# Designs tried in a protein design run: designed miniproteins, single chains, continued (3). Part 94

Each design is a single chain, and the fold is of that chain. pLDDT is the mean over its residues in the fold that is shown.

## One batch from the design tools (miniprotein)

Design m11269
Fold by ESMFold2-Fast:
Structure m11269 (fold): chain A 85 residues (1-85)
Amino acid sequence: SMEERLIVQMITAYALRLVAEQVPDETILEIMNDILARARSPEEARQLIDEHEARLLAEADPERRAIVEALRRSDVKALGEALRK
């Protein structure tokens, strides 16, 4: 129950980051569904998130990659501030 809750929170936080990075909704849903179907622990969820993140960055054009990385830095900062309040 607590582990399931943590997995959902991790998936939700990642999805919010992908929304900020302008990843298509269909792609976000596919990623969320894949992680939710395969993750059995928070550690597995983290590994799957890292794998999807690496794939998305590898598939991006150089210009898009630079934009995504810049937005990712801003999103992490915004999420950190939201968690602080």
Scores: mean pLDDT 75

Design m11270
Fold by ESMFold2-Fast:
Structure m11270 (fold): chain A 95 residues (1-95)
Amino acid sequence: DLEEARALAERVAEEARRWAREVLKLPEERAERIAEAMRRGATGLVRALIAEYLGKPLEEMLALSSDELEEILKENKELAELVEELARALEEAVA
């Protein structure tokens, strides 16, 4: 579980960098910052999960404030449970 979560975080960070450059057409500097945020925080993967669940672009989720993100989770109880489970797995992987 821990190795899986860590490997997934690394893959998601690399894919986020490529996606930001190819799809969002962001400068390399901006794409690198997004990848670093994904790698460093469970919040990056959480935002990616929310984007997929709601069918929205990842960039829109990354642009949301914490308050806006909490409002989305409040409206989607099943998603909130998945987010909590993912965050816990990532915390264990980093510890």
Scores: mean pLDDT 63

Design m11271
Fold by ESMFold2-Fast:
Structure m11271 (fold): chain A 82 residues (1-82)
Amino acid sequence: SSEEEQLRLAATLGMLAAGANYADKNPSLSSYAQQLRQTAEQAKTLSADEADALARQTLANVSPELAERLTAEKKEALQAAL
């Protein structure tokens, strides 16, 4: 994979892992932590584009506020890395 693809995959995996940790520590969001962790495990073996699509599907199933926060965090991470 290209260096850019590796950075994009790392950003997706980092977002999902950070989101799961945040959800575990927030009582109102703790139910979403398992889905975020499962998506991160599946995404590890995927291309950057496939991982992004899977992550977006998982975010559609969490609270809108959490999904917006995690999407923004990934965008900031990619802008800093690229």
Scores: mean pLDDT 81

Design m11272
Fold by ESMFold2-Fast:
Structure m11272 (fold): chain A 88 residues (1-88)
Amino acid sequence: SVKEKAYKAIEKAADTLREVAQSFEEDVLAAFAEIVVGIMKATGVVDKESIDIAIRILEEALAVSTDPERQKRLQEAIDELKKVKEEL
């Protein structure tokens, strides 16, 4: 259950980053998030370290984003991942 929540939260975070990306820098970060999700799906490993990597990618995207609505969506994805990490 917690592992399934972690998979869904990370997939949702990657999807959110891809959808809100408006700059080349955000596109690169979205590609990294998709790579992390792909590795986790291929290996079946979901742990606090993988979630921390996903959070860091989103925080980097948040730092370069200038649109308040996009910043809100990125922050919501970060908050969701932090909650899932606490359950692991």
Scores: mean pLDDT 72

Design m11273
Fold by ESMFold2-Fast:
Structure m11273 (fold): chain A 74 residues (1-74)
Amino acid sequence: TPSVMEQIEATIKKLKEEAEKAIEQGDLEKVREIREQLENLKTSLEELAKNGDERAAKMVKEIDELIKKLDKVI
């Protein structure tokens, strides 16, 4: 069974792929939905990153970069 952190990493990867597809298709509603999901994940991971979890810190940075990319479209 994947760990919680492995499941979160897989979710971020899936959201990134879905976001790229939504941008390509011009589905701005889907882009906004994905952005909201990423913001929620970031909030949860920021607590772990502040406590010294390097894996969580890397995921927060990846989410931040993705959100910035989505903000250029919406």
Scores: mean pLDDT 83

Design m11274
Fold by ESMFold2-Fast:
Structure m11274 (fold): chain A 54 residues (1-54)
Amino acid sequence: MRYALLGGYVLLPIPEGVDIRAGEKVTDELEKRLGITIPDHLKGKYILEVITLP
């Protein structure tokens, strides 16, 4: 499964078929695209990397 890595090793799960890239800002629109609730303290951070985990 793919995850968007934020600072501090915070991982946001990326659903299949959703295009997310390193350098994107965590916004309300990104939260809607991922289909999850993102805490406000993570909003405004940037995606450092997209990681694939088992």
Scores: mean pLDDT 78

Design m11275
Fold by ESMFold2-Fast:
Structure m11275 (fold): chain A 62 residues (1-62)
Amino acid sequence: MEKEKIIEYLRKVAEELGLDGEEIVKYWEKRLKNTKIDVEEELEILEAIKENILKLKEEKEK
C-alpha cells in the first residue's frame, strides 16, 4: 500500500533528525489509516517532510 511507503519514509526522517520516531510514526500511521490520501497530497507531504529534515539538519550541523 502507498501508505506503507509514507510510514517507512517517516521512520527514515525521524532517524535522521534524531527524534522519537515511534511517536511520530504512530501519529502519522493513525492519520493515514483513516485518511484517504490522493497521490498529489501524498507527494506534497513527502516534499514538505524532505524540506523540513534538510532545514533542521543544516541548522543543527551549523
Scores: mean pLDDT 63

Design m11276
Fold by ESMFold2-Fast:
Structure m11276 (fold): chain A 66 residues (1-66)
Amino acid sequence: SEKKKKMGEKILEKAEELIQKAQEEYEKEKGKYTPLDDETRNEIQEKLQKELEEFKKKLEEEIEKE
């Protein structure tokens, strides 16, 4: 359906935004001469995943109201 397509597009847009944030965090860590370890990488990923899930829930609620 049209609503599901728009939901997917907004999720992709949010994912792109989060990817840009992750890239900035990676560059910031590199600037400290510290290799980006698995802990830092996982922390960033979990934070981004949580934001994406919250965005999905809000978007679903918005679509249902339409």
Scores: mean pLDDT 70

Design m11277
Fold by ESMFold2-Fast:
Structure m11277 (fold): chain A 95 residues (1-95)
Amino acid sequence: SAALEEALSHLEQAEEALKQKNGIQAFAELQKAFVIAEQNNNTKAKNAVNDFFQQLGTLLGLEGVEIEHVDKYLDALSTNPQALEILQQAISKLN
């Protein structure tokens, strides 16, 4: 579907941002993918973004993507190489 392709495009842009250690851009692209998926009721794409943050949160010892933890997620997206691996695994579930 067009919505899945658009969400995938933003996930791929997040992957490129992670390769460049640009956590702010990666987070912005992940949010765009989630919003598109939710507005178009694309459960598979929505779950991919949720699974990514759940796995990253587990790695960081955090529960969920809450406002008080956003700084830790942003830092991990810029500095932790496992963030790229986790995102690539989440994207693979969409194919």
Scores: mean pLDDT 82

Design m11278
Fold by ESMFold2-Fast:
Structure m11278 (fold): chain A 102 residues (1-102)
Amino acid sequence: SEMEELKKKAIEVLKEKYGLSEAEVEKIMKFIEEVEKKNKNVAIKILKALTKSVLEFLQLAAVYYTEQGKEEKADKLFEIALELEEGKLTDQEALRRTAEIL
């Protein structure tokens, strides 16, 4: 299925391109599975963003948490996105901080 192929590609990108640990990858993928249970189309959008732009992934994740009423998590993700956009964090550092919040 498209979803299974996108998940496999996301895991590959997180591990091989960004060098995340298995625990960090598991946290991010668990978040995506939680999004999928609520809205499959949003999960597909987030998965596609993750393979192209860490910044877009963070922005979509933050918006999702805002819509779920999880303002503290949303605010932390927006802060990471801002630091990434300002060049204060690498993509890898942004994803690691994100995994700790998810």
Scores: mean pLDDT 89

Design m11279
Fold by ESMFold2-Fast:
Structure m11279 (fold): chain A 59 residues (1-59)
Amino acid sequence: TPEEVEAVRDALRLFAEGKTPEEIYEYLLNEKGYPEDVARRAAETVRRLREAGTEIDLE
């Protein structure tokens, strides 16, 4: 759905900024107001990317 796509895009942007999946979930739920299921799936997408060895940390 469009809302799920937007949530994933927001999650990927936050991931690129060095946010953890947990921080991303909280941001999507509290700041963006996404439904819990949508926020969780977006954060899970980031977690899967980290598991694949693609991780961005801030200096």
Scores: mean pLDDT 74

Design m11280
Fold by ESMFold2-Fast:
Structure m11280 (fold): chain A 76 residues (1-76)
Amino acid sequence: VREKLEELAAAAEAGDVERALRLQLELRREVEAGLSVEEVERAGEELRDALERAHAAMLARRDAVAAALAALRAAA
């Protein structure tokens, strides 16, 4: 389950919508087949936390680039 959630996140980051949808359907079928909903929920919480950290890192990088560009313009 966790491996498929990681693959889903990777597919989403790559913009591969078809792969992401396929993985979502497969995860749903595994839950219906007898995987614990609680286990899926915990894995989802861990993935959400990881995605939030990745987003924060992207924003920090963006701000650093913006500051560097501003410094270059001021030096012109």
Scores: mean pLDDT 68

Design m11281
Fold by ESMFold2-Fast:
Structure m11281 (fold): chain A 82 residues (1-82)
Amino acid sequence: VSQEQFDAEVYEALVLIILGIAKITYEKHKDKYPEELERLVSRLEELAGQARQAAKANDVDTAKKYLEEAIKVSRELDEVVK
């Protein structure tokens, strides 16, 4: 495995971890904020798919960009549930 492939796969894995945490938060709070939380989780699922495609292409910069976007979405989700 090349260093670029490894780095891209790590960024994909981090996006998937963020998505997993977001789904747990969704289940805990969906009764109060169903539409907004569903929107944010759906966006994270899209970002996870995009990060996976970037990782398959060994595109480290693009995979990192999707991780940065996933972190922003996770912060928005935290703001909703405050």
Scores: mean pLDDT 84

Design m11282
Fold by ESMFold2-Fast:
Structure m11282 (fold): chain A 87 residues (1-87)
Amino acid sequence: SKEEKRKKMFEKLLSYSEVGLREGLLAGLQILGSSEFTEEMEEALRKLLGEEVVEELKKLVEEVKANPETTEEEVLERVDEIVEKVK
């Protein structure tokens, strides 16, 4: 079900945030870009990662949606910039 998929993705994000900030941000980006994403998950991400980080990730998701030619390397570079900003 959609609820089970959301729960599994959220549990994966929590697992990654315990391992490292970069891994948590990458998991957050995947969740924000997912069709299963909800406002409740966004609020949980804001509490876990912080408001500014979630806003930057949401901007990145919208940039990728607006520009389908965006490479994986460009996405990773943007994630690395966010990591440096929140250290």
Scores: mean pLDDT 67

Design m11283
Fold by ESMFold2-Fast:
Structure m11283 (fold): chain A 83 residues (1-83)
Amino acid sequence: SKEAVEDLERAIERVEEAKTKEEVIKEAIEGLMRALRYAKPEIIPKLIGMILRMIGIELDGTPFEEARKEAIRILEEARRLVE
């Protein structure tokens, strides 16, 4: 879906611009949740898994810079799935 791709590209930009771990997690989860609205049924479980991975990163004490890199990687992975 073009809409899902554009939403995820915007989420990647917002994560790259984030100045705190809280902003990284918030923007990544919001981007993935928006992508769920346009996702095909077979992609939904994978996107939910990515949201759970972001929640794990929030809770596990991962430092800000590592959280940002991981969030970008996850969002790029999600973008490829919804293409």
Scores: mean pLDDT 86

Design m11284
Fold by ESMFold2-Fast:
Structure m11284 (fold): chain A 100 residues (1-100)
Amino acid sequence: SRIRELLRFAAEQARKLAEMYKESHPEAAKLFEKAAEYFEKAAESTDPEELLRLVEKGAEYLEKAFEKIPELSEEELAAGHRQARVPLAAIEALLNGEAE
């Protein structure tokens, strides 16, 4: 499933961010790990409503993680927030039949 592949990719990216920030920003790293856990749970879901709720939680934790990195500029933080919402937007498009 393309949706499951996107969610596994999102989880992998969140785990890479957690490892990157593990020593410098341990609070952010924990939030990235939480985001990865939610994306992994979403990948195992068979219910579209549950899947969307879990993806929303993952996106929320990604956004909170970026907010815990004070070295990020306002522009970098905004870009991080936009990137956090990409999996949700892609999955909504796939569920609505807008993406092949």
Scores: mean pLDDT 77

Design m11285
Fold by ESMFold2-Fast:
Structure m11285 (fold): chain A 68 residues (1-68)
Amino acid sequence: SAEEVVAQALAKLDADIARLEQILATETDPVVRRVAEHELAEVRAMRARLEASTGEEQVRLAQEILSE
């Protein structure tokens, strides 16, 4: 269902956020930290965009996220 696709996309993004937060909690390499900080910002922005979208556009965005 549309609700299941959106829920799966949110779960994937939440898992990516948790992974990146764990990297930033233990990583000391400044290059790796910068890459992780940039990726975390991008994933958070994508999650916010998915949450702000509605209807068919939300489902399309969720499908695009899951196709990675």
Scores: mean pLDDT 88

Design m11286
Fold by ESMFold2-Fast:
Structure m11286 (fold): chain A 85 residues (1-85)
Amino acid sequence: MLSEEERERLLEVLREYDTDGDGLLDYAEFRRLLQEVLGLNYSDEELAELFRRYDKDGDGRLDYEEALEAVVEELERHEKELAQL
């Protein structure tokens, strides 16, 4: 599991990818974060489903906490799958 310090570091990365500074990440910004920064290999359909799952407001955008939660859970899922091999 990620520590509070690791979560804060990820929040700083999210701010860097929020290019319009509105405190929200759209789908394109979220996709770039997962694929370019974290190196996670997702299909377009998998990313769209993941994005929609964490869009709690239903406005088609993720706030920083929603985006951070998605990133943390996907990293933990990947680590657990590797640990079971």
Scores: mean pLDDT 70

Design m11287
Fold by ESMFold2-Fast:
Structure m11287 (fold): chain A 93 residues (1-93)
Amino acid sequence: SSLEIQKKQQQEEFDKLVEKLRRELDELERSEQDPLRLQVLEKLRKLLDFAERNNDIGLVIAIQGLLESLRNAQTQAQIETLLQALDSMERGT
């Protein structure tokens, strides 16, 4: 049925986004020397694993936004804000 085709396409798009984010996390973790930024990356990885297990596209999109925020973070305060957001999300899961 057309509904089954739509669900398969949505699952494939979900899987591709998860794989893209894992690759980006691996690349950032390899190059990163800041302990606070490494903590954000570790929390994002755990959250992505949770999102994949629960097929939670909303959480995957949120993780993508947080990862972009980390890439753009220039101050310790910005990184600490990301850690606080991730801690809140982890407590809710």
Scores: mean pLDDT 85

Design m11288
Fold by ESMFold2-Fast:
Structure m11288 (fold): chain A 74 residues (1-74)
Amino acid sequence: MEKANEKVKTAIKLLALHYREQGREELADELLKIAESDMTPQEKADKVAELLRKHGIPEKLAEAFKNSLLKLAE
């Protein structure tokens, strides 16, 4: 379980860096909060997808990121 948590945390932190480079600083900061939270990998994947949709990221792209995080959580 710990190894899956670290993989998901790292992936979300990399996603946050990507959006910061795109000038989406508020989205990046909220992604970092999810990464550092004590939620399960599954809960983190769900929250990332919700956050991306809230910030206007297309639903298909948000779902793709969620599915990638869930695969890392296995």
Scores: mean pLDDT 83

Design m11289
Fold by ESMFold2-Fast:
Structure m11289 (fold): chain A 77 residues (1-77)
Amino acid sequence: AEEELEKLRKKAEEAIANKDYVEAGKSLLQARELARKAGDLETAAEFDKQYAQVMLEAYEAGDIAGVKEMAALKAAQ
């Protein structure tokens, strides 16, 4: 549902603000799958782009362990 997508988006935004990049990534992957199941491929692609941006932010912040975990999470999906 649209409400679930908005909830997951807000969770991702809060996690990024707290520098919790892995939690942000988990929320974005869940939102992407919900968008795909709803047939909204454009919104799913937006979440994929946000996931890549969060990984870049984690790398620039020096959270290499978080980047590695996010890469594994993406590969498992």
Scores: mean pLDDT 83

Design m11290
Fold by ESMFold2-Fast:
Structure m11290 (fold): chain A 84 residues (1-84)
Amino acid sequence: MTAQELYEQADAALKEEMKKLGIKNEKELEKKVSTCFWKLYLEYLGTHQKPIKAVCIPYLVLASVEKCFKKGQKALETFKKKCL
């Protein structure tokens, strides 16, 4: 899988998870969550040098919401335990 294909798959999964959370219709909220998601995604991808599994994307999206809105770290901790 190329880096481009990996990013495209992650972007598609992010958009699908935002849709499930009801975020898709809130442009400002989508931008905030997307920005936090890509920061976390690139950080963990870079440090571990392996693709983030599709089953882990929901946890990373929730971690991004928690980080953007300062609502704790439960989803981030779950992501680290199950995906790292």
Scores: mean pLDDT 70

Design m11291
Fold by ESMFold2-Fast:
Structure m11291 (fold): chain A 91 residues (1-91)
Amino acid sequence: LSGTVERLSDSTVRFTVRAEGVEGVVYLLVFDEAGNPVAIASLRPGETVVLEVTNTLPTDQRFHARVVVFSPAEGVVVESRHVETALARAV
């Protein structure tokens, strides 16, 4: 599993995650500074997913990306990991 973040503009950030070396369904979850989920994507082993998030608030916002690995056979989350944090500026 690998993750990166890049700033596309002052207010927009891009998270890229590749599900290498994991089994099951992988979810990329992006949270705002208050812990509210703002974006989600699912990917399978060997896939790459890209999530772009834009700050629409009048203040700077930190976004936190986490990866969750879900085992559908067991019905449980088997891994949860913080990947990246990115600051998106107010527009």
Scores: mean pLDDT 78

Design m11292
Fold by ESMFold2-Fast:
Structure m11292 (fold): chain A 95 residues (1-95)
Amino acid sequence: SLRDRLYELVDRIAELLKQILGSSIVDLIRRLYYGMVDAVLEDPKRDGPLAVDYLDRVIESLRREAETNPENRDIYEQIARLHEEIRGLIRELHA
């Protein structure tokens, strides 16, 4: 299902984040992203645009971090790509 695909993308983000953040903060981020996905799926017209705006800001932040922390560049770029995939799927729901 679309929910399963979005959750899988969130889980992949969480696994990459564990390489640069502690497990407790990653688990919190995972739960927050699950909440965002659930909200968008329940009301895509209301929450879809808000989620897209949020994801655009996160993507910009990740790209800045890739530039300022070259040691973890590949991880930040992969996380940004996964955010772009989530954003694309959400955008299609409220189009």
Scores: mean pLDDT 89

Design m11293
Fold by ESMFold2-Fast:
Structure m11293 (fold): chain A 70 residues (1-70)
Amino acid sequence: SPRLTRALLSRLLKRYGLSQARLARALGADDASTPAVLAALERYARRFGPEHDGVVTEELLERVARGISS
């Protein structure tokens, strides 16, 4: 759900010391707004997530954050 994904996103950004703008750039989001970042995460989950259904999981978010933080 968008609410759950937003909560996970907030925790992930805090955990890895990432800005939402940096995440937006890494995902190719239209801008750094929360709706644009969530839309980009859904596209990423549809392309690279295990179910290819656009569901953003905590594991998928952690993989993205580790890639950006490295």
Scores: mean pLDDT 75

Design m11294
Fold by ESMFold2-Fast:
Structure m11294 (fold): chain A 83 residues (1-83)
Amino acid sequence: MVAESEEERQRRAEELGRRLKARAAAGPATEVFRFGSEEGLRLAKSQALKVANELGALADLEERDGTLTVRLTPAEEAIARAA
């Protein structure tokens, strides 16, 4: 039962990461994630930063009372360097 809670948090964090990837590919993206624990918050932040790094985007993370707001801004310079 405790293990399922951790697995559910991981799954939700991965879902956030997938949504961020899809939206950031079309330009600046903002996603909101609700977390119920510090572990859930850490997993969500980890996924957001991983996605930002993969896309060469700037990540702005705002934590407020059980909610994490993630804003990704694509870096034109990173795209130019990859070409």
Scores: mean pLDDT 71

Design m11295
Fold by ESMFold2-Fast:
Structure m11295 (fold): chain A 74 residues (1-74)
Amino acid sequence: IDEREVEAAMYIIAGAAAKTAGDYKLAAEYYLKAAEADPSLEAEMLAKVAEALKKLGDDAKAAEYAAKAAELAA
């Protein structure tokens, strides 16, 4: 397994734990770190960041990340 995949997986787990705890700000930060660790997951991670930001009421930033995720997934 690539070391980048392991690092990204750790950040995804941390982000999921933060989301479960209701800490959407921390969840978004961990998902951004996962995208940096494994760029192949960037589209998926940015979509998760957009969802977390929407939960925080930051609709403008959520729309920005959702659009970027959609472009990368196309």
Scores: mean pLDDT 82

Design m11296
Fold by ESMFold2-Fast:
Structure m11296 (fold): chain A 105 residues (1-105)
Amino acid sequence: SPVDVILDKIQQVIDLIREYAQQETDPKAKRALILVEASFTTMYMHIYIASRTDSDAVVRAKALSLASALKKNVEDLAKKYNIPQDKLDAILAGIDQLEQTIHSL
C-alpha cells in the first residue's frame, strides 16, 4: 500500500541514523544521533497507528507534517551537539526523499 512505502522510507532513515550512531565516538554527537533516531521511531509508530485508524489522505498529511517538524529538530540538534556535516547532509537528504515519496503517492 502507499502507507507501507512511507513506513519503509522512515525505516530506511532510522537504519541510516543507527549506523551513524554506532560509528560515532564523540559522546555529544552520539547522543544527538540517538535522539534523532528516537524521534523517527516515534514518527514510525504514529504513522503505523494512523494507518490502522485514518484514511490514506490523513496519514499522508500527518507524515508530511511530522517530516517537516523532524527536519527542523535535526538541524537544531546538529548545531547544539556538533553532528558531522556529512552525516547531517545524508540524514536531511533521507528526509527530502521521504517527503518526495509521500508527495508521489
Scores: mean pLDDT 87

Design m11297
Fold by ESMFold2-Fast:
Structure m11297 (fold): chain A 101 residues (1-101)
Amino acid sequence: ATAAEAERLVALLRRLAESDNVEVSRSGRTLTLVPKDTPEGRALLEEFAKEFESLPIVEVKRVGDKLIATLKPEAYASLSAAQRAAVDAAMDEAHRASLAR
C-alpha cells in the first residue's frame, strides 16, 4: 500500500464516522456497514461501496443489505507504523461514532 492509498482510506473512514445514515462495526481489519432502511441510507451505502471499491488496498463484499470492507492483510502489513496507527484510529472512530447511538 502507498501513503496516498492509506491517506484516502483514512479520509473515507472519517467521512463514514460523520454519517448518521450508515451503522459501522469493526472486527480487526474488517468493517461492516449497515444502511438505515431509507432511500437516503441505501444511496449513501452505494456511494461508500464505490469509494471502497476504488481503493486497491480494500476488499469489498455485499452480504444482503450489508457492505463488508476488509483491509487486505498484505496491504496492512506494507504500511508504516504511523500509517497503521492512522488507519486503526480512523476505523475505531467510525465504529465508536456508530456506538454513540
Scores: mean pLDDT 82

Design m11298
Fold by ESMFold2-Fast:
Structure m11298 (fold): chain A 68 residues (1-68)
Amino acid sequence: MLTEEQGELLARALEAIGRDPEKAREAFEKASGIRLPDTPEAAAPVMFEALERDPEKATRGLRAVSSV
């Protein structure tokens, strides 16, 4: 299961993608090196999987998105 911090970051990231998907995707990609799909619906499962596979790297990406 995700940590409370990761859950909060993921929620903020999803909100940011809903507000400005292009800016949020760019921030996540630059910080984590993981490319996100063009739609928020497709991006959500990719971010979740990244948190499971490489939580440190994914968390960096989520923190960058939360700053958008």
Scores: mean pLDDT 76

Design m11299
Fold by ESMFold2-Fast:
Structure m11299 (fold): chain A 93 residues (1-93)
Amino acid sequence: SEMEKILLRVANLLIDIFSEVFGELTDEEADILARILRDIAQKMRERNVTTLAEALEIAVEVVEEYLKTDPRIPKEKGQEIIDRLREALEAAR
């Protein structure tokens, strides 16, 4: 489906961003990424997302929420993730 293709693009992008920001992921960092991807997928379904730009807007929202609520992500690393997602969002528009 089109939504599955968009989900895969967002998943691959977030995996690349996490790899660039953290290097080799710990089990804890991989768990956080998996939870972020799950929450993005849920919100995409709820909002009937049809474009990559809409999906990336949701990705920014979800990552920002995790930075406020999950102390396992250092603030500086979280900001790097958000900045890279925002760059991808502007490129997708």
Scores: mean pLDDT 86

Design m11300
Fold by ESMFold2-Fast:
Structure m11300 (fold): chain A 75 residues (1-75)
Amino acid sequence: LSPAQLEQLRAAREATLAALPERQRRAYELVFEKLLSLDEAAEELGVSRATVRRAVDAASAALTAAEKAALAALL
């Protein structure tokens, strides 16, 4: 991938995160950007660990789908 293609992938990821429901985006940020555990993220959000895991799984699936679509569009 060229630097320009990497920038397009990053933009697609950012747009996908911005389009997520706020709770899913916040859960993703706490776990993957702040590197909190699921239990720590659950405490921060005031929800159960299972709710955080589902939110993170949903966000990860959306990002994976967006990255695959962006790669297909670039090829």
Scores: mean pLDDT 79

Design m11301
Fold by ESMFold2-Fast:
Structure m11301 (fold): chain A 81 residues (1-81)
Amino acid sequence: SLDELEKEAKAVLKEAEEAVRNRDLDAFFQKMRELQGILGQIYQLALSNPSVRERANKVIDEISERAERIMERFLEVLAEE
């Protein structure tokens, strides 16, 4: 469950990075919305399952940091125009 959500989040992050490279605004915002949904599911796992909470919180932190870097890159691409 957590491993599946982490895998899905990483796939969505990769697709978001690709959308930034392709300057596809619609795809980028769609992927960021999908990522928020996955993060919400991981948060629910952290709240409801103490045995995976520490690992879930680490996954959330790693995903959030990577999402922030993708957003920074997206803003750089927009500034080039």
Scores: mean pLDDT 84

Design m11302
Fold by ESMFold2-Fast:
Structure m11302 (fold): chain A 61 residues (1-61)
Amino acid sequence: GAITPQMSDEDKERALAKYKNELADYQALLKDKGSQLSTEEYVAVKLMIIGDQEDIKFLES
């Protein structure tokens, strides 16, 4: 659907579920494989986690 400044409750719920699942996957990757990642890969995953956390906070605010 078109991106609007105001999301429906259903759109928010779907977006929250998506970002929470993505966050969990990235956090699991860092816990399981963090020591095996290059510095560049580690920083990239950490930035993805921060982005997902910010999106979740924005949607829950």
Scores: mean pLDDT 78

Design m11303
Fold by ESMFold2-Fast:
Structure m11303 (fold): chain A 74 residues (1-74)
Amino acid sequence: MAQIEDAARRVADLAAEAHARGETLTFSAVFKNEKEAQAFADAFTRELAARGIAADVKIEKLPDGTYRLTVTVP
């Protein structure tokens, strides 16, 4: 859990830097289960919201039981 939240904060820092440069950031990541994907999404959106940045986050269950997270930051 904490490792996922720490990763989300680091990616949010990179996304905020890209946003400050006027760049759109898009990335995807695959997680072992829904709990990990949701924890990342929640931490990431919370970190960006604290900076006044909105992000589009989509979580999709894959046929193998893993979860794909897709993020777009304008």
Scores: mean pLDDT 80

